# Designs tried in a protein design run: designed miniproteins, single chains, continued (2). Part 33

Each design is a single chain, and the fold is of that chain. pLDDT is the mean over its residues in the fold that is shown.

## One batch from the design tools (miniprotein)

Design m5113
Fold by ESMFold2-Fast:
Structure m5113 (fold): chain A 79 residues (1-79)
Amino acid sequence: SMKEKVKDYIVRQLEIEARRLIREKGLTPEELVKLAEDSAKEMVKRIEKLTGIKFSQEEIDEIVERVVKRARELAEELA
């Protein structure tokens, strides 16, 4: 569905940004995870406003968890 594609889009875009921040700024795993959580929540709010799609709190929590998990994996992979 469109909603599932939007979730996948958010995770992919924030993964690209995480890889850039690790490469260019040398963020610690802890700093990367904090940024990932905040960025995920902010991106969800912006997409809701722009598209009119409404996510439940459970769906927002799922997106945040997916982004944070991927940020941790990248931090470990690139350490």
Scores: mean pLDDT 81

Design m5114
Fold by ESMFold2-Fast:
Structure m5114 (fold): chain A 87 residues (1-87)
Amino acid sequence: SRDELLALLEEARERLAAARSAEEIFAVMDELIRRLEELGAPQHLIDALRTFREDLRAKVEAGELTAEQARSSALGFLELLERELRE
């Protein structure tokens, strides 16, 4: 349900806010994607998250983003998805 999807996004945002490393950020995102797949979330939502995660990982590995910048970017992306689901 939409309420279950929103609850997962909110939980992921709280965990991202507490993340101290790039590894923790990606672990939170990987678990979010897995749980969304288990709930049968729309494929376009899962694909958007996967694409965002891979882009974010590439930028962190290239030294273009710090862990703090990666966390901020991930939080902003999840906030955008939450707003789309609330419509």
Scores: mean pLDDT 86

Design m5115
Fold by ESMFold2-Fast:
Order: structure tokens, then C-alpha cells, then sequence
Structure m5115 (fold): chain A 79 residues (1-79)
């Protein structure tokens, strides 16, 4: 029963993190259209940091990997 409770808490945390990443993704898209390149870079760094944090945790490795990959590609394209 404690294992199931832990899994439910991890699922909630992952859903919350997904919502945060979705918000950052939308902001990045909006800034890319209206904002400056610097604004887009700042959000890309934030996504990368969040992705690393999730990837290193035992909770959301797949979410972390996805965010890190997207951020890395965005930064590389601007070089």
C-alpha cells in the first residue's frame, strides 16, 4: 500500500512538472514570434535546467530527457 501511495504522489508530481513545461513551451513559442532572441534563450535555459532536475530525480526521467533534448536543440540552432 505504501508503494502505491508513493507511485500516486510521483504521478501527481510528474503531471505538475508537465504542466510547467507546457507553459514554458508556449512562452518560448510566443517569444520566438514576438520577443527577442535573448528572451527565447532564457526560456530555453530554464527548460534545460528543469529537464536536468527531472532527469536526475527518480520521478520523471522521461520528462527530464524530453525537456533537455528540446532545450539543447534550441541552443545549438542559435549557434
Amino acid sequence: SSSLLQKLQQQKQQDQNKQQLDKLGKQTSDIAKKGTIDDAKKLAKQLYDQGLKLGQSSQGSKQGTKASSIASKTLKKKK
Scores: mean pLDDT 63

Design m5116
Fold by ESMFold2-Fast:
Structure m5116 (fold): chain A 86 residues (1-86)
Amino acid sequence: MELVAAVVTVELPKDTSEEKRKEAARSLVEAALSVPGVLLAGAEVRGDKITVVIVAEDEEALRRAIEAVKKTAEEYGGKVVDVEVW
């Protein structure tokens, strides 16, 4: 079975502190990894944006992980601005 992956770009408010950006990145990764069928997740902070990479066993697990990331981003006042699936 071929694994599925996505890159999710989250934009935080421009006034978000460096400490809060790092906290958000950790929370986004933990949210993705909490979904059954997610095999790997990681995040990189670039200015006011966070890029989250998710690898899942199937499309349903990937979809749930993306939704979990969206909800967690909203808790930090952020939003998902891009989703690239491969």
Scores: mean pLDDT 85

Design m5117
Fold by ESMFold2-Fast:
Structure m5117 (fold): chain A 72 residues (1-72)
Amino acid sequence: VEEAKRAIEAGDVTTALKILEEIVRTESPEEAIRKLEEVRRHAESLLERDPITASMAILAAAVLITVIKREM
């Protein structure tokens, strides 16, 4: 999760999205949801500083959480 947070803080959307995908691929469904929620909350805190990067990270995390819940 720290790598994803750093990528979002740096405005590196591509790296952030790759890390979110890696979390989904490597973690259990429950742990992936927990980590994605943590990244989403961090991105929400950055919304005023970088609304585009933060919004993209929030949306990506939300979509991935929804997909994981559907596959459970």
Scores: mean pLDDT 81

Design m5118
Fold by ESMFold2-Fast:
Structure m5118 (fold): chain A 92 residues (1-92)
Amino acid sequence: VSQQVLSALQLLSLRSPDIIKEARKAGMDPLEVTESLNSLMGAALKAIEQNDTETAQKLTDLISELLDAVDKGDSEKVKELLEEMKKLSQEV
């Protein structure tokens, strides 16, 4: 689980310019997007540290869905997923 989460976070980091670009199309501020992504990464690492495998897997699944939405150019879905991820990260 930990290695899978770390791989997902690395991919998220590499794809962050694409995520920011799509989120901007939906009216999001790039700084807010960056803060949401940083919160998500922190929450995923915390879940690993706490052996919260369920939360770590859920965050990994959301990252996959976010990247799929970016690839499809679904800017509104990207915004929704970033807001969901930020909310979830506050609970970890």
Scores: mean pLDDT 78

Design m5119
Fold by ESMFold2-Fast:
Structure m5119 (fold): chain A 92 residues (1-92)
Amino acid sequence: MKEMEEAIEEIREEAEEARRAAELPDPEEAARRALEAARRAEEAAKRAKEAAEKLEDEEKKKEYLKKAQEAVAELQRAVAELSEEALELLRA
């Protein structure tokens, strides 16, 4: 259970970093920080799924997986707030 909570919190922290990156005036630095945040969040999401598989309670498993999906969606929304120039750099 603690592993699931820690992984979800990491994803939320990385979403916050992506939001802060969107506020940076330099699109190159914004793209770099957002990419790093997205990569760390992806790793945390993988850990959350592995921890969920260890849960015997199917209802709690579904609840935690939903929370993890919501956290990932917050990260995706934060990345979408980047400028067009920063988004173009992320595609490279």
Scores: mean pLDDT 79

Design m5120
Fold by ESMFold2-Fast:
Structure m5120 (fold): chain A 70 residues (1-70)
Amino acid sequence: RELAERMVRGAVALLELGFSPAQVEDLLARELVDLGVPEAEARAAARRAVTAIQNGDLEGAVRIVEETLA
């Protein structure tokens, strides 16, 4: 839970700093892969999480990351 919240807050901060959604998706997917998530699942989860953030659904983004890490 705490790790997923931290990762989502990092993604939000990068978007606020002017990184593109695609760049943030790539960075989040890399973090998930480094935590042991298979690359295809990491990319799909990162895309869904960043989309949720852009739609204002921060809790949904946290759940996507948390479920992916389980």
Scores: mean pLDDT 83

Design m5121
Fold by ESMFold2-Fast:
Structure m5121 (fold): chain A 79 residues (1-79)
Amino acid sequence: SLSGYALALAQIASLRPEVLKELKEKYGDKFSDEEIEEIVRRAMRLAAERFKDRAHSLTPEELRKEVIEIAEKLIKEKL
């Protein structure tokens, strides 16, 4: 059976292409594709941990926003 974390991570993982596209368009001149992909992977895991108890009640748009905000915070910490 899927835990809340596993369910949240699966839902967030479905948003990966859209999140990657937005961040590569915004930060692709400062970071490599591989660096952005690593940041997104970390942000997705952090978001899954944060929302594991309520993942099924969040819309894809809300989850996408949260993943992007976490990823941008990680990017800002490296600048």
Scores: mean pLDDT 81

Design m5122
Fold by ESMFold2-Fast:
Structure m5122 (fold): chain A 67 residues (1-67)
Amino acid sequence: MKLEITTSDGRVLVLEAEPEELEEPIRSLKVGGSVTITVTAASRGVLRRAAQLGLKLGETVTVKKLS
């Protein structure tokens, strides 16, 4: 599943996520759907991977399902 993660400062990350990396509410997204999520110490799966790529704790991101 291809996801587009947009940060509050306008950075865009495109990630390929495996099904086991998907947690709610991201797992329930339809193609073209998006959710706004705050990155926390409890973030898992694809959000944890995105945090390792430079997202900060407490940062709000918009996650959009591309495919």
Scores: mean pLDDT 74

Design m5123
Fold by ESMFold2-Fast:
Structure m5123 (fold): chain A 121 residues (1-121)
Amino acid sequence: DELLEKVREIMRSIVEGLKNHPVAGPFLVLPDLSNLPDYLKIVPNPVSLSSIEKDIENGNINTIEEFIEKLKQMLENVEKLFPESSPYVADARELYEFALELIKKNVSPELLEKLRKLKEG
């Protein structure tokens, strides 16, 4: 599917941009869950940039909307794990805002309309 591959290429590009952001370090991979007994109790759906990348490649994320939902889940997970005063919460919010900026830059309404027309034609 040409449309699916174009969306996948856009999402891959955005994930690479996020990985290169100065605050991205703590969000690159999931922590060792065996050393965090309450992690899955607080965060039943763990998300990292690496897990998002795998979900794109495995076809578990196929739309920009699903991609945004995973990015938002990553932010909300950090907000549940850490107090409001934590630098991890501030960094997670900065990374999420940067992700939305990259999406806005790479997924214009005109591009979405073009992709829709290609699928319907």
Scores: mean pLDDT 80

Design m5124
Fold by ESMFold2-Fast:
Structure m5124 (fold): chain A 94 residues (1-94)
Amino acid sequence: LEEKIKELREKAEKLEDEIKRNSVLAVLHSAEFLKKEKRYDLAEKALEVAEKMLESEDIEKVKEMALLVAEAAALAKAGDYEGAEELLEKALEL
């Protein structure tokens, strides 16, 4: 996970589009939080969302993915891991 987060962060920091760059970085921050909570399964899903965001040219879709991951991280922080997983899966289906 640490190497994957580092790799994706380096890719995100090179993005010229501010909205896409900041959206991907926000998702990576959420993935680090989920890793710290030892929810490696949720952290891996968040990293898959970040990879999909990097490949997307649809900025509105990228923004929606970032919001879903932020909501998932908030639910996980509240102890609602089932709700967090559902939102991460929804982001992956975009």
Scores: mean pLDDT 86

Design m5125
Fold by ESMFold2-Fast:
Structure m5125 (fold): chain A 63 residues (1-63)
Amino acid sequence: MEEAKKIIDGFVDALVRAGLVTPEEAEALRERILKESEGKTLQEVVDLVNRAFEEVGRRRLAE
């Protein structure tokens, strides 16, 4: 889970830096992804992160 935590941390940090989420929203999102990833492989965690990043990024660009 160390690798998964690093990936999730980097993802959440990127969202905050891009101004796509508030620090509180980022903390909640991090907790949710961590909880959902507990039974997942690193491959599935990366997939979840990529999907969330693309959706949030696209939404920001559309504004």
Scores: mean pLDDT 72

Design m5126
Fold by ESMFold2-Fast:
Structure m5126 (fold): chain A 98 residues (1-98)
Amino acid sequence: MEALAEESLRAATEAARWLAENAEELAKSEISKVSAAFLLLASLSTVELFKDVASKELVIEAARAIAEAAKAAIEAGVAPEVARKILEKAKEIEKEAE
């Protein structure tokens, strides 16, 4: 379980970082916005699923990456209502893990 949790959190962190870097490009089409919102939600769900069994360091890193991706999505206009809720939840997870 621990190895799966750690690999899953690293994947979520990488997905979030990719979203943050590509938010402006993803904002150019409706299908890309929907796909980005889904990936952002899936990344948050992964952290929620494994936060109690993975290392605190990986949970904090993933939560921070998701928070930055959510901020980038809000600024670019990618599902801003969904992104705001994800940002709030990611910040809660970071504080709980500290």
Scores: mean pLDDT 85

Design m5127
Fold by ESMFold2-Fast:
Structure m5127 (fold): chain A 96 residues (1-96)
Amino acid sequence: MPTLTELKEEGRKVYQKFDKDAEEGRETAKKLPPEEKQEVLDLLEILRKKGKELMDRIMSSETREEAERNLTRLLVLHISLGGEIFVAERMIKKRE
């Protein structure tokens, strides 16, 4: 089983990728029409805040079980972020 230290290191790497994807998603969302842009930006901001909270929980974990649970939640959140970015990209392409 991975150690608590290894889980925290994995969490940092996952969060770095999540944070980068969230910033890229925000730039993509800025290309949407004003009505749809605000809705997508608000959703991405909610996901960004949840990701930061999960990262903080991973770093503050005192047990392997707690760290693994929060890391798993962060991985699922990253998949959700990717889905929202994909929807935004498809909306942009359809209007061009």
Scores: mean pLDDT 85

Design m5128
Fold by ESMFold2-Fast:
Structure m5128 (fold): chain A 81 residues (1-81)
Amino acid sequence: LPVVSDAEAKAKLKTIVDANKEFIESSPIFDDVEPILAKSMAELFQKFLAELAEVVAARSEEAALRLAGQLAKSYKAVGEK
């Protein structure tokens, strides 16, 4: 993977996180989520942010994208019965 500065890596990851938030908020798959499911999804997102901060320190953009993919799968699993 290409090596980038800490500031540049953080800026790129912030952009990915922000884009992901907008997608999740506008996504119809979360339109009728019950409060309990919403809470579980929020907890998963908080864990994702903690892991993302660790990945930023390691300067691993590929690992960050993998974590984003896992978060999406986890959200879908929580939303499904």
Scores: mean pLDDT 58

Design m5129
Fold by ESMFold2-Fast:
Structure m5129 (fold): chain A 100 residues (1-100)
Amino acid sequence: SKVELETRAWEALQAGRLDEAAAIFDELAKYYGKTDASSISPKLRARLEADVRVLVATAQAGKPLSEADSVFPYLYLFRKYLGISDGEFYALVADVLRAA
């Protein structure tokens, strides 16, 4: 069911299993017939946005580059579900790189 897929995606995000979470998001997108922010529940979207905000804030606080690297896989795998434009994505990447 959709609820079971969303629960599995939530658990994968919590465990840091980003590739697994991305695969489940793609499965949800196929189920809904869309590959954008509307392909996931508002709850999953809010979780994804919160995780990205924490990673960006960590990188901007001058943490080691290895922590900044964790932002890029997240943005790469999930940017289409975050509801951010390409311009917003590149601006965010530039900000993280300037803070490093």
Scores: mean pLDDT 68

Design m5130
Fold by ESMFold2-Fast:
Structure m5130 (fold): chain A 64 residues (1-64)
Amino acid sequence: HHMSREEVRERVKKWIEEMKKAYEAGDQEKLDEIGRELDRFVVTLSEEERGFVATEIYKFEKEL
């Protein structure tokens, strides 16, 4: 893949922000859509990058 560490972080942060907005709005359908997009993205990543994504999701879940 051609994505830098910075690009991976920016994409993940955007998804986290969209998930937070959807959660605050009670929009389960939007949360499911974002989750599917994130899952498709994660399978293209290295093990190290997946660890980063897991950490960001964990931080988001702690804020719920």
Scores: mean pLDDT 76

Design m5131
Fold by ESMFold2-Fast:
Structure m5131 (fold): chain A 80 residues (1-80)
Amino acid sequence: MSVSELLEELRRAAREGDVERVRELVRELIKMGQVDLLLKYLASVLPRFRNPAVEAAALEVLRENGHEAAADALERLFAE
């Protein structure tokens, strides 16, 4: 699956509130070395759905994979 396909699936999963699918897709993008692209996507697109469970799931996977500083920055962005 291409990176663009994974990002479209992530958008769909986030819109549908599929927390487990969001976790899986975030992990896959991290494994592919696409962390910078993932962070930009999470910052710009994910907040539009206003789903705290989906946002928390994405942050948790980032923290589990050693991206704590990036997760902290996104958490501030998600908090209004």
Scores: mean pLDDT 81

Design m5132
Fold by ESMFold2-Fast:
Structure m5132 (fold): chain A 61 residues (1-61)
Amino acid sequence: MEAVKEAIAEIAREAGLDDIVVERLVQTAETEGVEKARQDTLAAVPEERREEARKRLEEAE
């Protein structure tokens, strides 16, 4: 779980998302579960970054 939260935070920051959004995505992993947090993270990042984001999330799991 910790590795997934770190991956979510890094992906969101690299995509230029606000710190508030980053924190919310990480909190989603704790409250709604890892799968929901992964989906929300991928939906929040620009399309051009989704492939790289998906690979990083798979590695962290």
Scores: mean pLDDT 78

Design m5133
Fold by ESMFold2-Fast:
Structure m5133 (fold): chain A 99 residues (1-99)
Amino acid sequence: MTEEEKIKKMVEKLKEEILKKAKEFMEKAKEAGDEETLKELNDEKRNEEAIKEYLEEMRESGVSEKSLELIKKIIEEIGVKTVGATLIALRRQEEELEA
């Protein structure tokens, strides 16, 4: 099997993980009744910024333009808002742990 099969497998794993994480974060926020967090996660500007930062980090890690294009397409397929919100939540969690 070729490099394309390896990329496809990686892409499917990434998509599944993002969807799972997004669902968990949204459900937890809803259960907590945290309207402020939900509002922040639904902020289009923040979602766009989070995605840009994520793609920039991937590029800095040596991810090829071809792979970045595939990742971007997956993000669009899942939903920019969903992925962006998940990335925002993960970034905030990471910042709290690092602080």
Scores: mean pLDDT 69

Design m5134
Fold by ESMFold2-Fast:
Structure m5134 (fold): chain A 98 residues (1-98)
Amino acid sequence: SMAPEAVLTLKVELPASMTPEQLLAAAQNIAEEAGADAEVEVAPDGTITFKGRSVEELRKTALLFIEWLKQQGAKVISLEGSPEMSEVVEELRKELEE
């Protein structure tokens, strides 16, 4: 049996200078930098979804991505994850409150 897929979803308030296509490109580049085997999807409303088999790879990707978002002046509105990501979601919520 294969391990269940881990999922992390962020809703981002896009600054006027940024498109969903630019978010997708940045998220994909950050996943590659993290060494993550992850699928990335971005919706037109700024909802970003990361899917992968490794919780640790998604954690590293999300931490780098949130840091990049802060540098762009983007605001994270919501953060949700699959049950396997529950501890990661708690960690990321603390990062966003600081």
Scores: mean pLDDT 81

Design m5135
Fold by ESMFold2-Fast:
Structure m5135 (fold): chain A 75 residues (1-75)
Amino acid sequence: MEEKLRELLRKAVEDAKKYGISKEFIDRYAEEISKLTGLPLDLARLIVSNAVYLALQGKTIEEAIEEALKLLERL
């Protein structure tokens, strides 16, 4: 489960860097994460948006993913 979650977040970040982000983009990846993990859609959306936002702000893909996943531990 965690490996597949990291892989989905990596794809989201890579696509965001190549094509930019939209609400529809965030919603699509959030739905995939929600289906995979059973997390509420709002929480999945928060994780995706944080990962892509951090990467677009200059974090490495791996740093962005790890920081976004730490939000799960604080909720």
Scores: mean pLDDT 79

Design m5136
Fold by ESMFold2-Fast:
Structure m5136 (fold): chain A 92 residues (1-92)
Amino acid sequence: VKEKVEEIKKKVIERHPELVRELAELLGISEEDAALFIATAAALINEEGEEALRKALEEAGIPEELKERIIKAAKEIKEEVKELIELKKKEA
């Protein structure tokens, strides 16, 4: 499970390095935490759908250009995040 989280973070950073840097700067967090934020966004898509993510990003004050990039990145990793959530449920 922990290894899968690290793989997901690495995948996000490698595929969207500019997005990760911009998000980290905007939120005042590390690039690893920005990648985890995108993974959390993917989890929200899996649980409540893309519209719920759009609303959450709007409430967080994320700019429109960055919102669309976050949604796209989250959609690319949503299957890996779904598998991680299912693994956690089976271990509980």
Scores: mean pLDDT 77

Design m5137
Fold by ESMFold2-Fast:
Structure m5137 (fold): chain A 89 residues (1-89)
Amino acid sequence: MLSPLEKAKLKLKEMFDPEQLFKSPDELVNVLIRQLQRVAELNPDLYEPINSELDLFRVIKESILSKENPSEEELELVKLIEELEEELG
């Protein structure tokens, strides 16, 4: 059975890598963490630091929930992130 973290990573890859450019969900997650870490480092007044996979998913959840019209697929990802937060909190 997949863990909540593995489910969230898989759903994220399905949504953000439909062309299968990344070999694994872990590869995509690592690239996104590095990109957000760099953005936060360059803009410390605007963005909180990203130090974990949980921090990445928290930022993604907040981004989706701030949308005027989130898609059903985006809301499914939010649900998986909330399950992950509940297990680790």
Scores: mean pLDDT 78

Design m5138
Fold by ESMFold2-Fast:
Structure m5138 (fold): chain A 86 residues (1-86)
Amino acid sequence: MEVAKLIEAGKFEEARKKVEEAVAKAIEEAKKAGKTDMIPEIKETAEILFKLLTLDEESLKKVEELLKKQKSLEEQIEAAKEFLEK
């Protein structure tokens, strides 16, 4: 998936643009095929994806900070255990 490759490369803005293009194309194809009943569903899915992509950079930063804090706590617990077992 093109979007996944862009996210892996850290190109979140390009990933968002690709999602926008894919959604616009899907809506256009749905209109041409007479499947206008699918347009609200496509838009709803797109809104969820855009929210995830918009928050992806912040979410990654928050996850990295939480992992740092958890590693720091585990390191401190392990160091305390080694000190007590000495």
Scores: mean pLDDT 61

Design m5139
Fold by ESMFold2-Fast:
Structure m5139 (fold): chain A 68 residues (1-68)
Amino acid sequence: SSRDERLRATLDELMAEIRAHGSAEEVAEAERLYAEAMALIDAGQQDSPEFLRLQMEIAVLRAEALAA
């Protein structure tokens, strides 16, 4: 769906910023969370509490990467 495409695009944008500005450790953690979030979208679980938690954790890592 277009919503799923927008969610994937948002996660890709967050990952791009983390890769550009984050430490190796922050990038590795973000890639792990990103893989889990993408798997949940593939499973149709993008409305799950687990997906929302993963989005929040990736957003926190992005904020930390940009603050450095």
Scores: mean pLDDT 87

Design m5140
Fold by ESMFold2-Fast:
Structure m5140 (fold): chain A 70 residues (1-70)
Amino acid sequence: MTSEEELIRMLTAVEGIDEELARKLVEAGVRTLEEVAALDDADIERLSAETGVSPEVLRKARAAARAALA
């Protein structure tokens, strides 16, 4: 069983994803960089509504995750 703190740490290893954003993503069910990189525009709108994070911040996190996985 992977702890929430371990998932948060993995996400925060990417520049542009801070601990607060990572925590909200994990709470919303987004647990890996691959999942962040795979978010489509509908996923971003839904996550923004669920977490209170702006769509702009989520799009930047997606771009950062894609860069980290390249």
Scores: mean pLDDT 80

Design m5141
Fold by ESMFold2-Fast:
Structure m5141 (fold): chain A 94 residues (1-94)
Amino acid sequence: SSELEELIEKFERFMARIVHLILSNAPKEEILAEIERLKEWLRENKVPDAEKIIERLEEIGEKIMAAKTEEDKQAVIEELAKVGKELVETLKKS
């Protein structure tokens, strides 16, 4: 549906923005703030499995705070990609 396509597009924009902030070495507070906005958006839009995805995003937030190396940043981006794939598949299944 067009509504499903819009939800996926908005979600992909959140994920792209978070990844961009990480790759651009944005302050950790800015990255975490964008993750908080995504968590709020998931709840407000009653996304299927929202609480499970939010829990994983909170774990990713902790890893962002602990990240010190480029390798740590790559690991965070890979986890975000996995969460993104799982959520898109959940949304497509409705």
Scores: mean pLDDT 84

Design m5142
Fold by ESMFold2-Fast:
Structure m5142 (fold): chain A 85 residues (1-85)
Amino acid sequence: MPSLSEIHKEAVEEVIRRVEEWQKENPNASDQEKTEAARRIAREVVEEYKKKYNIPDGQARVLEGELFVLGLTQLMTGRKVVLKP
């Protein structure tokens, strides 16, 4: 069974991947469209992980907020999330 830290890491990687794919499809997106995309992607990833790992609502809500901020930062700044080996 993956640890909560491993689940969090996987969720972060998944959000960044989906955000990068969305950005490639929407290169001329407005800041509003980027914000809406980041929010939607974070929610979708959290809902999938909540169902898969039975994460409590309170923890899922915190995770959604974290994933939203990370996804939005990626879309606004274009900075890559580099995981150290």
Scores: mean pLDDT 78

Design m5143
Fold by ESMFold2-Fast:
Structure m5143 (fold): chain A 80 residues (1-80)
Amino acid sequence: ELEKIEELARETEERLKKAKSDEEILKITKEFLEKLGVDFDEAKQEAIEKLKKYGKPITTKLLAVGSMEIAIKRKLEEIE
């Protein structure tokens, strides 16, 4: 449901602000995707493809943000 996705995204943003390393960023991102029922490896692969297509650098932060955006979009499409 929309409210649960919004709450989860807010909690994840809070955790990302406290993250001290790229490893923590990836762990937090993976947990977020698992809670949404979205496969992290699939979302990450799609994020990499998008970054390459638009000539953007493949960094841990961009992969994390991209993977989360893909997961949220997939969940919203399932609801409506």
Scores: mean pLDDT 78

Design m5144
Fold by ESMFold2-Fast:
Structure m5144 (fold): chain A 61 residues (1-61)
Amino acid sequence: MTVDEIVKRAESLDWGLGGRTKGIVINAIRKLYKELGRPLTKEDLINRVPYIGEEEAEKIM
């Protein structure tokens, strides 16, 4: 799955707390992809991206 596809899926979720949480999550995903230089895994999202637990990672991946 591409980073753009992961971001698009994350944007479609209801994060609560309005658009602020969404922006934090999307920026963290993009930074993580740049840092790792490889395709992201579900485990990468859970361990490194704020507000993503197992449920959110299942919905994105």
Scores: mean pLDDT 78

Design m5145
Fold by ESMFold2-Fast:
Structure m5145 (fold): chain A 127 residues (1-127)
Amino acid sequence: SDLIKKALSLVGRATSLLSEAHQLALEAAKQSSPEVATILNEASELLSKAIDLLGKAADLLRSGKNLKEALKLVEEALKLTQKALSLLTQAANMEPGSELVREALALVQEALELTQKALDLTKKAVE
């Protein structure tokens, strides 16, 4: 299916952006106050879980089997990414001079848009 192929591409791109954001958030945590480091570490845990779920969704999309489960995994990854975005936004407000936090935030925002598009295409493929 062309829809599945496009969804798989978007999931792959979103996963790459989240992986880069995860690394930047961990680096920012090392340079931050203990309070902000705690928030960044929590965001990193959520990003790691979202990456794992998108990986499982990609395997299902690639096999063409159990597309309803792939849809559920993308939906769960989207929710975790939204929570991570909220935490990164909080960290950016607490340390507005952190370039690493701003870069991580921008990457997560782009990954969120790609994940939403992947979700929409996967829904159409299940119809």
Scores: mean pLDDT 91

Design m5146
Fold by ESMFold2-Fast:
Structure m5146 (fold): chain A 89 residues (1-89)
Amino acid sequence: KAEELIEKAEELVAEAAKAAAAGKSEEAARLYGEATTLLAKAMVLQGTPLEEIEKFIEESAEELREIGASEELVEEIRKRVREAVKEAL
């Protein structure tokens, strides 16, 4: 259910924040990427328009860059999130 995905994503965001505070930028980026994937899936289940989901993915990519993720990792996560959205449709 969408609610369970959102709850798990919130836990992952909290863990990503802890990792970032500890200087583990790569780990923080990966955890945030997992949270983004779950939130995007939840948005599909809730009937959110694809335009809004794409905007969310782009905003999340900028957050990953702020955390210190490499551009290669950001692009990998963006592609994975988009694939997850397609599979959830």
Scores: mean pLDDT 84

